# Designs tried in a protein design run: designed miniproteins, single chains, continued (3). Part 9

Each design is a single chain, and the fold is of that chain. pLDDT is the mean over its residues in the fold that is shown.

## One batch from the design tools (miniprotein)

Design m8282
Fold by ESMFold2-Fast:
Structure m8282 (fold): chain A 81 residues (1-81)
Amino acid sequence: SELAEEVRAEVDRFLARFPNDEEVKRLAAKIRSLIPYIEPDEEYIKNKIADKESIEAGINAGLALMMVGVLRIIERNEEKK
């Protein structure tokens, strides 16, 4: 998934930008744990579409995207230091 690749690249960029920030490292690890939920291929979708796992996958994908937004806020705040 192009979106999953973009999220990975964004996380790596923030880790490189803030290598000594333990909060950034913690958030990056959490986002990485959610990447499988934004990387579903056709086969994954077919297997999960009929149950609550499809809903959980959608929620976790949304959470991953929101956490990338939080990293961007942290970056802007660190620029003020």
Scores: mean pLDDT 64

Design m8283
Fold by ESMFold2-Fast:
Structure m8283 (fold): chain A 118 residues (1-118)
Amino acid sequence: ALSPVQRALMREVELLTAEYLARLDARIAASTDPEVKKGLQILKELVEQYLARFLDAVRAAKSLDELKAQTQAIGAQILAELQARVADFPEDVKTEVLNRMQTFLDSVLTLIERAMKL
């Protein structure tokens, strides 16, 4: 059975991701640059894939240390996929989408580290 901490982490990361995606959608809508829109759409798809993999990791993890390690591994894989998918984009678009992904991944790790102190 899932622990109270596991259930809380799933909820907190779902809420963080929903808020992040809403802000990302607003950024996409505000842009007039079609390459920026495409890069941010790829970012959005990978953030949604990250959430699904994170939720599976929470269900499977036997400890918060294991969850942190799995979350870092998933983040590294998703970041590598983003780098590959935007490889041919302008450098400024690549920089924006990679920085936005790193900020999102760092926010999830912060939630896990806070749970580890409880």
Scores: mean pLDDT 90

Design m8284
Fold by ESMFold2-Fast:
Structure m8284 (fold): chain A 74 residues (1-74)
Amino acid sequence: MEERLEEMRRRLRKASLAELERAEEEVLAQLKQSDKDYDPNLTLAPREAELLRTALLALQLGLSRAEKERWIRE
């Protein structure tokens, strides 16, 4: 878990808060429309899949907007 958190922090440093929030909205929309687990790796471009994986992990960890902003800045 800690290693994945550190990896996510490094990925967030290269992404804007707006990009992360957009990806989180996409993940939430998929979860609402599907009664099964959402897998960001399915049929997505590598860059988009990485952003969506990061968004899914942030949602699973229950990160607030302020926490995400701090992680992006760090």
Scores: mean pLDDT 62

Design m8285
Fold by ESMFold2-Fast:
Structure m8285 (fold): chain A 57 residues (1-57)
Amino acid sequence: ISSLPEEERAKYFEETIALAVGRALAKKLGEKAPETVEEFREWYKEWVKKEGPPKFK
């Protein structure tokens, strides 16, 4: 089943924002920024695995 064209555009928009956020974070931390959306997603997932989920209670 095909998806609506708006879904594709929304996905690209979110990916563009993710890259911008990743770049800003890397700059603040003095680390290399991810160059692609997939690298950013993998980096974020690795970071979550490494640091673990936040504890609130």
Scores: mean pLDDT 60

Design m8286
Fold by ESMFold2-Fast:
Structure m8286 (fold): chain A 96 residues (1-96)
Amino acid sequence: AETVEAEGEVVSIEITDDYVLVTIRLKDPEAAARLRVGDRVLLEFKDAETGKTIRLGGTVVSVEGDEVTVRLPAENAELAKKIKVGDKVKLTAVRP
């Protein structure tokens, strides 16, 4: 099993009725190079209002250079509304 941990910032968020897409620019391009489409990831970011850690699980759908796009289920839309462009995020991917 391989674990990839990376820090980045949110560059775009798209919320639809069926899914949420979050695009993250990673600080470490080598971490982006280790990610694959289909990887299960955990996104962790701090809610600026409460200081609590928000955790969202999703799947990598695109990797382009240092930018990774993660698809989240529609059930996460309310939590995703708390995410802003420029927010810091920690991404963890675990392959079996």
Scores: mean pLDDT 81

Design m8287
Fold by ESMFold2-Fast:
Structure m8287 (fold): chain A 86 residues (1-86)
Amino acid sequence: SFEEIAKTVKDAVEKAGFTVTDVEVLPGDGGGVTVIVRVRGATPEDAEKIAEAVKKGLEDAGLKDPQVLGVVPGPGGLVVVVHALP
């Protein structure tokens, strides 16, 4: 379920040492999912480590071929967007 994907991704990012404020899981075109992870206190230098943790969380949730769509710096942290296939 999307709730299980969100929990698995959140757990993976938090185990990597980051504070997750939100995880959105959206259906993607072609049967995949897009996850949007909001991380408080993270800087652009943290982007690769956060993206790797999100990818690991998606793979642990049973999804395939995770691809980073974007990393957006904002006030108070980062937003990381990753797509994965079923």
Scores: mean pLDDT 85

Design m8288
Fold by ESMFold2-Fast:
Order: sequence, then C-alpha cells, then structure tokens
Structure m8288 (fold): chain A 74 residues (1-74)
Amino acid sequence: SAMTEEILRAIEEAVRRGLSNEEVVRILVEKAMEALRAGDSVAHTLAVAAASAAKAGEPLESILRRVRELAERI
C-alpha cells in the first residue's frame, strides 16, 4: 500500500539523516495513527512493530531491514 511505502521511506530517510531512535518513534507513532484512521491494518501493524523496535533501542538500519522483509511477505 502507499502507506506501507511511506513508512519504509520514513525509516530510510531517518537512517540517511542519522535521526535518533526517539525521533523515529515519534514519526512512526504518527504513521501508525494515520494508518489506523485510514483502516490500513497492514501499514498500522508495520508502523507499530517498527516503533516498538525503535523504542527498545534497535539500530535503525536493523529496523529498516526487518520492516522491508515483513512488507515483502504481504
């Protein structure tokens, strides 16, 4: 979905810019709420999973790789 691509793009941009995990959590929570309002359960699930990983301190490059793998399975 377009929202799934936006989530992936947001994480890619965060890696490129060297954003903190805290900043990425904020971005992904916003994306999760947007997906929830749009009824996009897949994008919502991906955003929540990525936000949880970022909050746990997982490196952004690792999160990006994992989210790409999950998106490819959908």
Scores: mean pLDDT 84

Design m8289
Fold by ESMFold2-Fast:
Structure m8289 (fold): chain A 61 residues (1-61)
Amino acid sequence: MSKLEKAIEAMKAGKIDRITREDLKDDYTDEQVDNIIAFADRDGDGYIDKEELEYLLKRKE
């Protein structure tokens, strides 16, 4: 299981409040991570919060 999958599960369980670039790097290249953050990071803080993650997952199915 990837760091991203573990981070998503932890966020759904209320154990963490954000997903970082490091969590994405196991499954994605740096360029893909930049695109994902640019798409999902609506606040411009460089992290994906729970609400931004919901939008990302709905788009990716």
Scores: mean pLDDT 70

Design m8290
Fold by ESMFold2-Fast:
Structure m8290 (fold): chain A 85 residues (1-85)
Amino acid sequence: MTPAQLEEDINEALRLMQISVGRITLQSPKSRITKSDVPSLVKTGEVLFEEGLYKESEKLYQLALEIDPNNKKAKEGLEEVKKKL
C-alpha cells in the first residue's frame, strides 16, 4: 500500500511470471510457484489494473488461476480486466 511496497510487489510478480511462463523454469530447480504465492500474484494484478496496465494485470490473474483455479479474487480480477480490454 505504500509507494515503495507497490514497486516491490510489481517486481516480485514480474519475476514469478517469468518463472511460470517457462522462461527460466527448467533452469530453476527450486523455482516452484505454489498456492501460497497466489495472494501476492492477485494483489499485484490489482495494482497493475489500478494503474491501467490491463494486459499485464491479465497475465498475473491468469498465472494465479493456473496455480489455484478456485481462487475467487483471481477469477473476478480476470473478468474485470476483460471488460477493460
Scores: mean pLDDT 68

Design m8291
Fold by ESMFold2-Fast:
Structure m8291 (fold): chain A 94 residues (1-94)
Amino acid sequence: SSEAEKEIEEIEREHDRRMMQILQDFLAGRLSLAEAEARLREENERTLREIRKVLEKHYDKETAEKLLEEYERRLERAFENAVAYMRAQAAAQA
């Protein structure tokens, strides 16, 4: 539904802002690599829970499960990319 799409877009925008803040805090030395990785994992889990709630509200169980799997794959890829970037930055500073 268009309402579900709008709710998910808002969740994704908030996720992007929080991910960017964690990366900026890491680059500024306010978070260690371990702390930044933990924060990114927590943020990924938070976002997946919020997306699940929207999907369960607006779609039948089968459709919600299929869409959630797609979002899980996309968020996991973004998480892996962010972690790889932070690890590369940490290695370059050592």
Scores: mean pLDDT 88

Design m8292
Fold by ESMFold2-Fast:
Structure m8292 (fold): chain A 98 residues (1-98)
Amino acid sequence: SAEELRKKIEELYEKAKEAIEKEEIEEALELALELAKLGFEALDKGDIETAKYAVERAEELLEEIEELLKRKGASLEQEIKLGVVQLQLAVLKVLLSK
């Protein structure tokens, strides 16, 4: 349901914010990817507002993760994972612009 998807997005967002505070970069990236997946699920169900909400939350997380990676120095694996999340969000945004 739309309410359950939105609640799950909010829960994942809060977990990702906690991971960023703890500098758990891999966990934060994985949670951002899960948010993108929930955005696709919302879109598949025709819930455009929830899909947009997932995109907004994931973009906020990516901005914070990118800042953290600049401070700590990124591994190649972390840069690749960041790129995957960015690509998923770009695809979702294109689909939402239709």
Scores: mean pLDDT 87

Design m8293
Fold by ESMFold2-Fast:
Structure m8293 (fold): chain A 67 residues (1-67)
Amino acid sequence: IIDSVPLDARGVAAVAARYAQEQGLRLRDREATAAAIMAELDTDGDGTVSASALAAWLRRHLDRYAE
């Protein structure tokens, strides 16, 4: 995981899928998960989120989006 570069929606989807796999899980809907993350973390609408904010969100909320 790159922790110093902002992620767009594609990067968010890829990181979320990889994190789920590392936890022994699989995202139920990769696109819906990425959209939810962008809606929650991209509050200023610039289309990017920080890797650290994404990591914190995944640690808290992954169980809602993965099986």
Scores: mean pLDDT 75

Design m8294
Fold by ESMFold2-Fast:
Structure m8294 (fold): chain A 76 residues (1-76)
Amino acid sequence: MKLSEEELELETSEVALAVALAAAKSEGDERAAALAERALEAQRRNPNVELTLEFLRALDAGDLERAEALVRELEA
């Protein structure tokens, strides 16, 4: 199978979101889990790799306010 650079980035970002969701659920972080779940749903509807990566950086930094703002942009 031939994966384009864009396809590889999209697949990688989707896996990263799934991992972040699983981690948040295992830790009992309800807010982070809800944001990751919303980001996954938004990406399935209208993929945006750049915005998804910024969202993942915000979650990793613990900046939940920025993560929520980025999720709203993903859902737009």
Scores: mean pLDDT 75

Design m8295
Fold by ESMFold2-Fast:
Structure m8295 (fold): chain A 107 residues (1-107)
Amino acid sequence: VDVLEREGNLELAARIYEGLGRYYFKQGKFDEAAKSYERAADIYLKMGDYRQAGEAYLNAGKAYEKSGKFDEAIKSYERAIELYRQAGDTEGAELAEKNLEEVKKKK
């Protein structure tokens, strides 16, 4: 769904995709959750909001990990780390790094 992005309200669109990601995650639809979070991250990147984009990729990584897609989870966590570093969010980068180390042990 791209209609919200075309309306020019990027923050609202990102928030809606974050909400969809959260709801799909709660329903055990982890692949749909991950895709929704990735869409939110893409919108935050268009806005230059690296911290929120990092958080969205962190959540996408968690969703991929729950679905057993460890390679996709690794890539999402790596993107989250880079984005948190660009934002100067050392706490977010540390959380993403910890999740990356944990998922690498599960394969």
Scores: mean pLDDT 85

Design m8296
Fold by ESMFold2-Fast:
Structure m8296 (fold): chain A 95 residues (1-95)
Amino acid sequence: SAFEERIKKAHAEGEAFGKKNASDELAEELIKRAEELLERMKLGGAPEEAFELPEEAIKYAELGKKDKENQEKYIAKAAGKVAAAEVLLEHVSLS
């Protein structure tokens, strides 16, 4: 439960940050961070389910770059997923 609460908190805080700071520049930064997290997860032998968070983050950040009317929504989702993925990677000792 403590780990689940930590993931949920990171996701919510990431979404709030992404919404407040939504931009093409933040989208590019989130894509880079998510790609780095994916690489670290794969090198560390994480289960395939763990890859969903950074993969979805890349998808939503790309959507935020293409759909300006919904940019805040997409960047918020991407930032939340990056934050959650960082907590997951730390917890599963994939460093």
Scores: mean pLDDT 84

Design m8297
Fold by ESMFold2-Fast:
Structure m8297 (fold): chain A 83 residues (1-83)
Amino acid sequence: MRTPDQIMDARIAAIEANKDNPAALRAEIERYVGMLAMMLQLGFPEAQVRAFADRLIATLESIGVDPSVIDLIRQSVDDHLRA
């Protein structure tokens, strides 16, 4: 049985694996953000979704993604949490 944590761990690993491929990296980031939005729609606790979002941001900072891109991702997550 795969837990949400195990699924999201695999997505973080995919982001890290694609850090040197801009197109693949963008696709994996978009997939992760889409999964966060879907989790909110499925009734996952806001605190759990925020924790997954925080882990995405920390990973993007660690692999050297541009701060302006990270800020856009933060805004996207905040917009989903307010909806």
Scores: mean pLDDT 80

Design m8298
Fold by ESMFold2-Fast:
Structure m8298 (fold): chain A 113 residues (1-113)
Amino acid sequence: MEKLREIIALLEEVKQRVDELIARIDSGEATPEEVKQELDRIISDLERIRKLAEEAGLPGLVQLADSAINLAREAKRVVEEKGDKEQVKSLLNAIKQVLDAMIAEARRALEEL
């Protein structure tokens, strides 16, 4: 029960950070260094969520967390290679879709307990 609530809270925080990062990239205010630092934080938070999901015995959430982590690492690579900002935004939107799926699944698991 408590681990599911922690997972949901962390997922909502990560989603807010992704939304803020997309907005900052769109406004042109985020430097590549700032984008990389925020992506590192997102990856760290997702790795924590993955560990909590593993400890809670939720293999579906672990797999979704792995997908989100891979997307965030790819976004960081695109930034490091001085790639297209639209590609970075596309990857961040893909992360948001995975996060929404994770939140829905975690909430469903909480309601079924």
Scores: mean pLDDT 87

Design m8299
Fold by ESMFold2-Fast:
Order: C-alpha cells, then sequence, then structure tokens
Structure m8299 (fold): chain A 75 residues (1-75)
C-alpha cells in the first residue's frame, strides 16, 4: 500500500504543480507526510491504537488518490 500511495501522491503533486495549483500540491505533500508518520509509529502502538492508526492511514490514502486523480484530470 505505502509504495502505491507514495506514487499517487507524487503524480498528483506533479500534476498540481503543472497547473500552478500550489494548494493541492501542498495538501498532497501534507497527506503523504501524515501517512508516513503514522506508518512509522504503527509498530510501536498497542493493538487498539494500531487498528485506529491503520484505519486512518487507509482514509488518508483514499484522500490522496482522490486529489491526485482530480489534479491529473485537470492537467
Amino acid sequence: MRPRVDEAAQTGIEAAERLGDRETAEELRRLRQEIEDLGERVGTLDPEQQQQALARIQELADQVRRLSEEAVRRA
């Protein structure tokens, strides 16, 4: 999941930058960073917190894909 999300974020960032859409590019960078931060911590969490973190990562990944697809369509 992580490699595909990173690729989607990068593609969306590049598309947004081509459009001059700084807001979307920064939002995608922020979402990617949140996913990275949560992913690094998930192994140190208790089972309940780990389940919540994984659910949040999936939610953030869905947001990245949606924004990336929108930026690519507009580019």
Scores: mean pLDDT 81

Design m8300
Fold by ESMFold2-Fast:
Structure m8300 (fold): chain A 87 residues (1-87)
Amino acid sequence: SEMERSRQALEQSFLAEIPTVKKQIEKLYKEGKITDKQYKRLMKQIDEAKTDPYRIASVVLKLAVAITLAKKEGKPISEALDELEKE
C-alpha cells in the first residue's frame, strides 16, 4: 500500500541521518564536550539503530535537547546528557 511505502520511506530517512549524527557525536567528543563513556554509548546506540530506525530519531532528539539545555542553562553538554539519561 502507499501507506506502507510511506512508512518505509520514513524509516529510510531516519537511517540516512546516521552519517550526520555520527559526525556530530565525533565532533562533540573531539572538542571535549562529551565524555569517553558518553561517546561510546552514543556510537553504540547509533550502530544498534540500523536494526531499529526509530532509535536514530531518539538519539537525534536526545542530542538536540541536550545541546539546547546546555546553551540555555549555561552548563556542559555532558552534564545535560547525563540529566536526560537520569545518570
Scores: mean pLDDT 78

Design m8301
Fold by ESMFold2-Fast:
Structure m8301 (fold): chain A 75 residues (1-75)
Amino acid sequence: SKYEEELKALREAIDRVRELIIQLKKNNVSKETMKKALQAEKDRIIAEMKKRGYSDEFIERLKKAIDALIDSYLN
């Protein structure tokens, strides 16, 4: 159950970032503006998960997953 909740939270966070990337690309936003918007969204997601009481280990996994997704689109 706890594992399933963490997996769901991770998937939802990744989908949220991916949807934002798609929207920014459709709007022909500059790479610099896109990077700032994605970093702000990452920071919001991390703050939300911390407030919900997720472990530091989960937060680090989440950060790495989001960073990998952002890097795959910007690099």
Scores: mean pLDDT 87

Design m8302
Fold by ESMFold2-Fast:
Structure m8302 (fold): chain A 89 residues (1-89)
Amino acid sequence: MLFGGGDVEGARALLEAVRAGELSPRDALLGAEAQLGLSRIRISVSKLALSRSTGEDKKAAQQALADGQEALALAEEALREARAQLAAA
């Protein structure tokens, strides 16, 4: 497994921490940018794996791509909220 549901859980936890104000605005921004970058890389890797996979490996790659896309969406939302917090700081 190159990555999995843990990426979605990590992105969700970051979004919840940003919303709860648990992070400084700058730390929230840095965390959101790092998570966004990681999610983009993992989506690219999943797309490559999917193009090269068959059978059960293809299903695993499809799930990994779906997880990566969900993590990306959560990271993008966290980034928007972190930027708003930094602007208000």
Scores: mean pLDDT 78

Design m8303
Fold by ESMFold2-Fast:
Structure m8303 (fold): chain A 75 residues (1-75)
Amino acid sequence: MEELRRQGEEYEKLGERYAEEGDYKKATEYYTESIIYYAQAGDLTGAVRAGSNLSKVATDEELLESQLEIERRMG
């Protein structure tokens, strides 16, 4: 589970980097991956933080798409 949390951290950093560069589509993709890995690791704090960052860069449509992807991969 430490490996899953580490992967969540790496995707979160990638999301932050692309958001800083203005590439919000890539930021959205990486934050979505970060949420999935944190959730699989049981890191609720990490998942919530990544989700908050996702909501700042994603459109309403992209948020819905990310939610469906998270549900698909967690269910």
Scores: mean pLDDT 86

Design m8304
Fold by ESMFold2-Fast:
Structure m8304 (fold): chain A 87 residues (1-87)
Amino acid sequence: SFAERKARAVELADRIVELARRRKAPEDLLDELETLRRLLREASEAQLPGVVAGLLTVVRRLIAAHADDPETVAELTALAEELERLR
């Protein structure tokens, strides 16, 4: 259902933000994540796929920014795979 997909997307976004903050990600990427997390909470059923796609784009940039940290890359990759399943 839409409600279940949205709840899962919010849970994944919260985990991504927590991980990014804990690993001291670049401020511009953190700002983009906070904007997308806000948009996600307000998203309609029609808007949800677009916001999830935006989150995936930022997660890929986070992976590139943390390429020297295999543990963070693995955690972000797993979160990206879960976001892809919501599309």
Scores: mean pLDDT 88

Design m8305
Fold by ESMFold2-Fast:
Structure m8305 (fold): chain A 74 residues (1-74)
Amino acid sequence: MLKEEIKKLLKKLGVSKKTIDKMIKNPEEGLKFASEKFKNAEPEKHDDYSKLMALLYQMLGKTGADGKGYGNKV
């Protein structure tokens, strides 16, 4: 589940349980938080924050192309 991936990633980043819960409840606030952290993070952390932002974008329905077509490459 998207929610569980976000929780796991935030725990890896050392974010508190209360902050994690807040982000899950309000993904827009989570996106703002992740964006600010990304700007000030070490390069090593950029990948984790970038992934976090992508997951939060999915929760907000902002990711992806027009979901009309199928993504079956084969």
Scores: mean pLDDT 70

Design m8306
Fold by ESMFold2-Fast:
Structure m8306 (fold): chain A 65 residues (1-65)
Amino acid sequence: MEKLKEKQKEINKKIDELVKKMKEVTSARKTDQKRADELQAEVAKLDKEIGELSREYRKLKEELA
């Protein structure tokens, strides 16, 4: 039970951070291409982490049924 709550909180935090960085990418593209590229890499990393956590959440939820 507690693990599901922890995973959900972590996923929500990552999603919020991803959305924030995506906005920064859009902003940076207008003035600093290198900064935009760095932020784009961070977005890709966060997206991968969210996918991994979502898979773990699904597996854990199935085990607790």
Scores: mean pLDDT 80

Design m8307
Fold by ESMFold2-Fast:
Structure m8307 (fold): chain A 79 residues (1-79)
Amino acid sequence: SMLDTMTQQTQQVLQQYPDDLSQQAEAYLSLGKTLQQSGRYSDAISTYNTALDYATQAGDTSLVSQVQSNLSQTQSQSS
């Protein structure tokens, strides 16, 4: 499934780039999007919060904005 594929890709990024916070944030953002598309809104929100933490630590303002946008969309869809 797409969720299984994205989970595996996220794990691979974490293993290959353990010190690259931007890459880790992007991987979590992608996983969050997949969870959101699957209707798993609570899991998507938790995953986006993890992506937001890493993006913020990386100083990646563009990625922070993208994660925040997806969080807002997910909250709207869960209502």
Scores: mean pLDDT 83

Design m8308
Fold by ESMFold2-Fast:
Structure m8308 (fold): chain A 63 residues (1-63)
Amino acid sequence: MEFQSFEQVLAGAWGLSNATSASEEVIEETKKAIRSYLSKNPEWKEKLLELFKDSEKIQELLS
């Protein structure tokens, strides 16, 4: 899985924060895709952290 836009990253982060049923493989691939996008586009990291400030999963992913 690879994200091509920040909007896809937002959808992935929303899924990680709010989905109650997802396979471990989907969770791990989504985390990798978010990290890969932010590695190439580091300017979006602070914005993602602010939008998901109440999401422990996103805070831990990006710490």
Scores: mean pLDDT 78

Design m8309
Fold by ESMFold2-Fast:
Structure m8309 (fold): chain A 98 residues (1-98)
Amino acid sequence: YIMSENDFQRLQSNVVDVFRELSKSLSAEDRQQVREQMSRVMGRIQIATLYLGRTAEFAIKEVEREKERVRRSDLSQEAQNAVVVILEKAIEEIKRIA
């Protein structure tokens, strides 16, 4: 299944909403780290799906790999947990498209 620009915009909006809610409990440094990780992952999904024609299933697999990478990173436990929650929400939204 090919993701449309509208599908991606809905995904991005949902990710931003979850980030805003979680950011209320994070330090300024952790918020910045989480924002940087989200921008990177969302940019990769956009390129893979909208520009390279990769499937929604491929996007889910990439997000799952990013979750494992974050768990092995040097980010604080709070930042790691926030990123994982946001990425799990992204997977849920992508599955609605597939």
Scores: mean pLDDT 83

Design m8310
Fold by ESMFold2-Fast:
Structure m8310 (fold): chain A 80 residues (1-80)
Amino acid sequence: MMPSVLKLYEEVKKAVEEAKVEDIDDKIAAANGLSREEMLELLRKEIEEIGEVLKKPELSVEEEVAVALRLIGIAFELGL
């Protein structure tokens, strides 16, 4: 695992865990057919799933890229 991917995960995970409903963009939530509260809950579940993937002792380059893109997507949805 690249140290940069782990650092990105830790930063995004902290942002998701510290996020409040008011930190969620109402337009992004609406685009997903969700309320801001439902969107925040979805992002929390997604970060938990990413954490499980990152517990693997070795990730393929494809898995690392997929995780990085997913983390960037979550950061964008939080307005980071």
Scores: mean pLDDT 78

Design m8311
Fold by ESMFold2-Fast:
Structure m8311 (fold): chain A 73 residues (1-73)
Amino acid sequence: SDAEVNALIAALKADPTNVDALLRLAHLAQEDPENPAVQAAIAYIGSLSPTLAAGFRYIAEKPASDTSGSQLP
């Protein structure tokens, strides 16, 4: 939902190292890739930090195969 996406963006603004927020946002991006709120969230993360945006992309591409050892570089 758009409200959840906005809440996750707010959480990342407060703590950009919040892996749980990144994981949840990545899951929502996979569920609704065409959702304008999700697209705005990705753009917003990119505006905060290129490193944070890279971490988000990494998580978004891995959740389907993640059984153990989820770590951000």
Scores: mean pLDDT 66

Design m8312
Fold by ESMFold2-Fast:
Structure m8312 (fold): chain A 65 residues (1-65)
Amino acid sequence: MEKLKEAVSLLSKRLAEKGASGVVTIEDGELKVYSASPDEKNIEALREAAEEVSKETGVKVEVVE
């Protein structure tokens, strides 16, 4: 639970730093990010943030298109 909470907080921070817009959800002990924009740049930023958080926390983060 603590790692999931940390991963959510970190993911929100990374998204804000990149100016990316998305909705973060917790599903079956994993994080999913739904893009709020069809812009390729936004989707790329979500993927970068997801990879960074997954590596730092060990929590799986999936970008949903």
Scores: mean pLDDT 80

Design m8313
Fold by ESMFold2-Fast:
Structure m8313 (fold): chain A 75 residues (1-75)
Amino acid sequence: MKEAEELIREARELGEKGLEAIKESVEEGRKQRDRLADLLYRLFLLSLTTGGPGTRAMNEATKQLNTVQQAIDDA
């Protein structure tokens, strides 16, 4: 589904932006983390209706969120 594919791309872009933001300030990294967490919630709702595509998108957002959170914790 196009929506799930776009959300997967958004999750990856937010993850990259989050990692870059942390290099400038941890507060900016936290802001991107919060956006990624909101996206994960939206993807969770999508997974209840689409099954496999939504689950894959949710898994990608979860990986990105964990990566950004770890980078914040390590900063």
Scores: mean pLDDT 77

Design m8314
Fold by ESMFold2-Fast:
Structure m8314 (fold): chain A 87 residues (1-87)
Amino acid sequence: EELLKKRKYEEAIEEAEKRLEEQPDDRRAHLIRFTALVFSEKFEEAEEVLRKIERTQFTHEPKDSEVSKFLLGSTSMAIGLLNAHKE
């Protein structure tokens, strides 16, 4: 998450991928990876990550206590950027 805040997108992707190797259903790691991919303009890879998030945790989320306000805001912005790219 600090790497994402500092705009170190490639490092943020690598750290998220390492975490996902240990915990494939880690929502925070998927959100970080998705956001970093969009901000680095890797939109096709970002769409694949978004589909995984929708299938696993976003369909069954009762609360978001494990996700910071920064990560939620950044993810929302990333979704907006992805949608703008499609137009």
Scores: mean pLDDT 68

Design m8315
Fold by ESMFold2-Fast:
Structure m8315 (fold): chain A 80 residues (1-80)
Amino acid sequence: KREELEEKIKKLEENIKQLEENIKELEELLKNKDYDSAAPYSLSSKPEVKETVAYATLGILKAALSFEKELIERLKKELE
């Protein structure tokens, strides 16, 4: 069980790293006002809508990152 939990933590750490990379890329696109790349699947061509969709996506990714970081801390506490 402990060895399995350690492997699970390692995989979550890799997922967190990937989420942090995705967040950084999206923040760079938003900083450069590249809303087309930040929200490529937006059905609206209006920059205002694409900006809104991109910021909503950023919020979702940040919430997911926060959740996974909390989950890792909880799992690490279980090992202690």
Scores: mean pLDDT 79

Design m8316
Fold by ESMFold2-Fast:
Structure m8316 (fold): chain A 71 residues (1-71)
Amino acid sequence: MINIEGGLAGAELRKRLGGTARVDVSPETKEVARQIAAALRQIGDGLQRGLERERATGERPPAEEMAGELV
């Protein structure tokens, strides 16, 4: 049988989030969500580059240099 534990947790989250109201997700909320997703992708890319540099040089790059890779 398909494991229903994940389905029950998902349904309970949907009941708690959907039960309080079907909040019409405004275009503004969608735009904020997209901006957050873009920022998270930039952070992930910067971290990946930092790890690649650490492997190449054998030293840990400073946080300032890693942050600079996000721009």
Scores: mean pLDDT 58

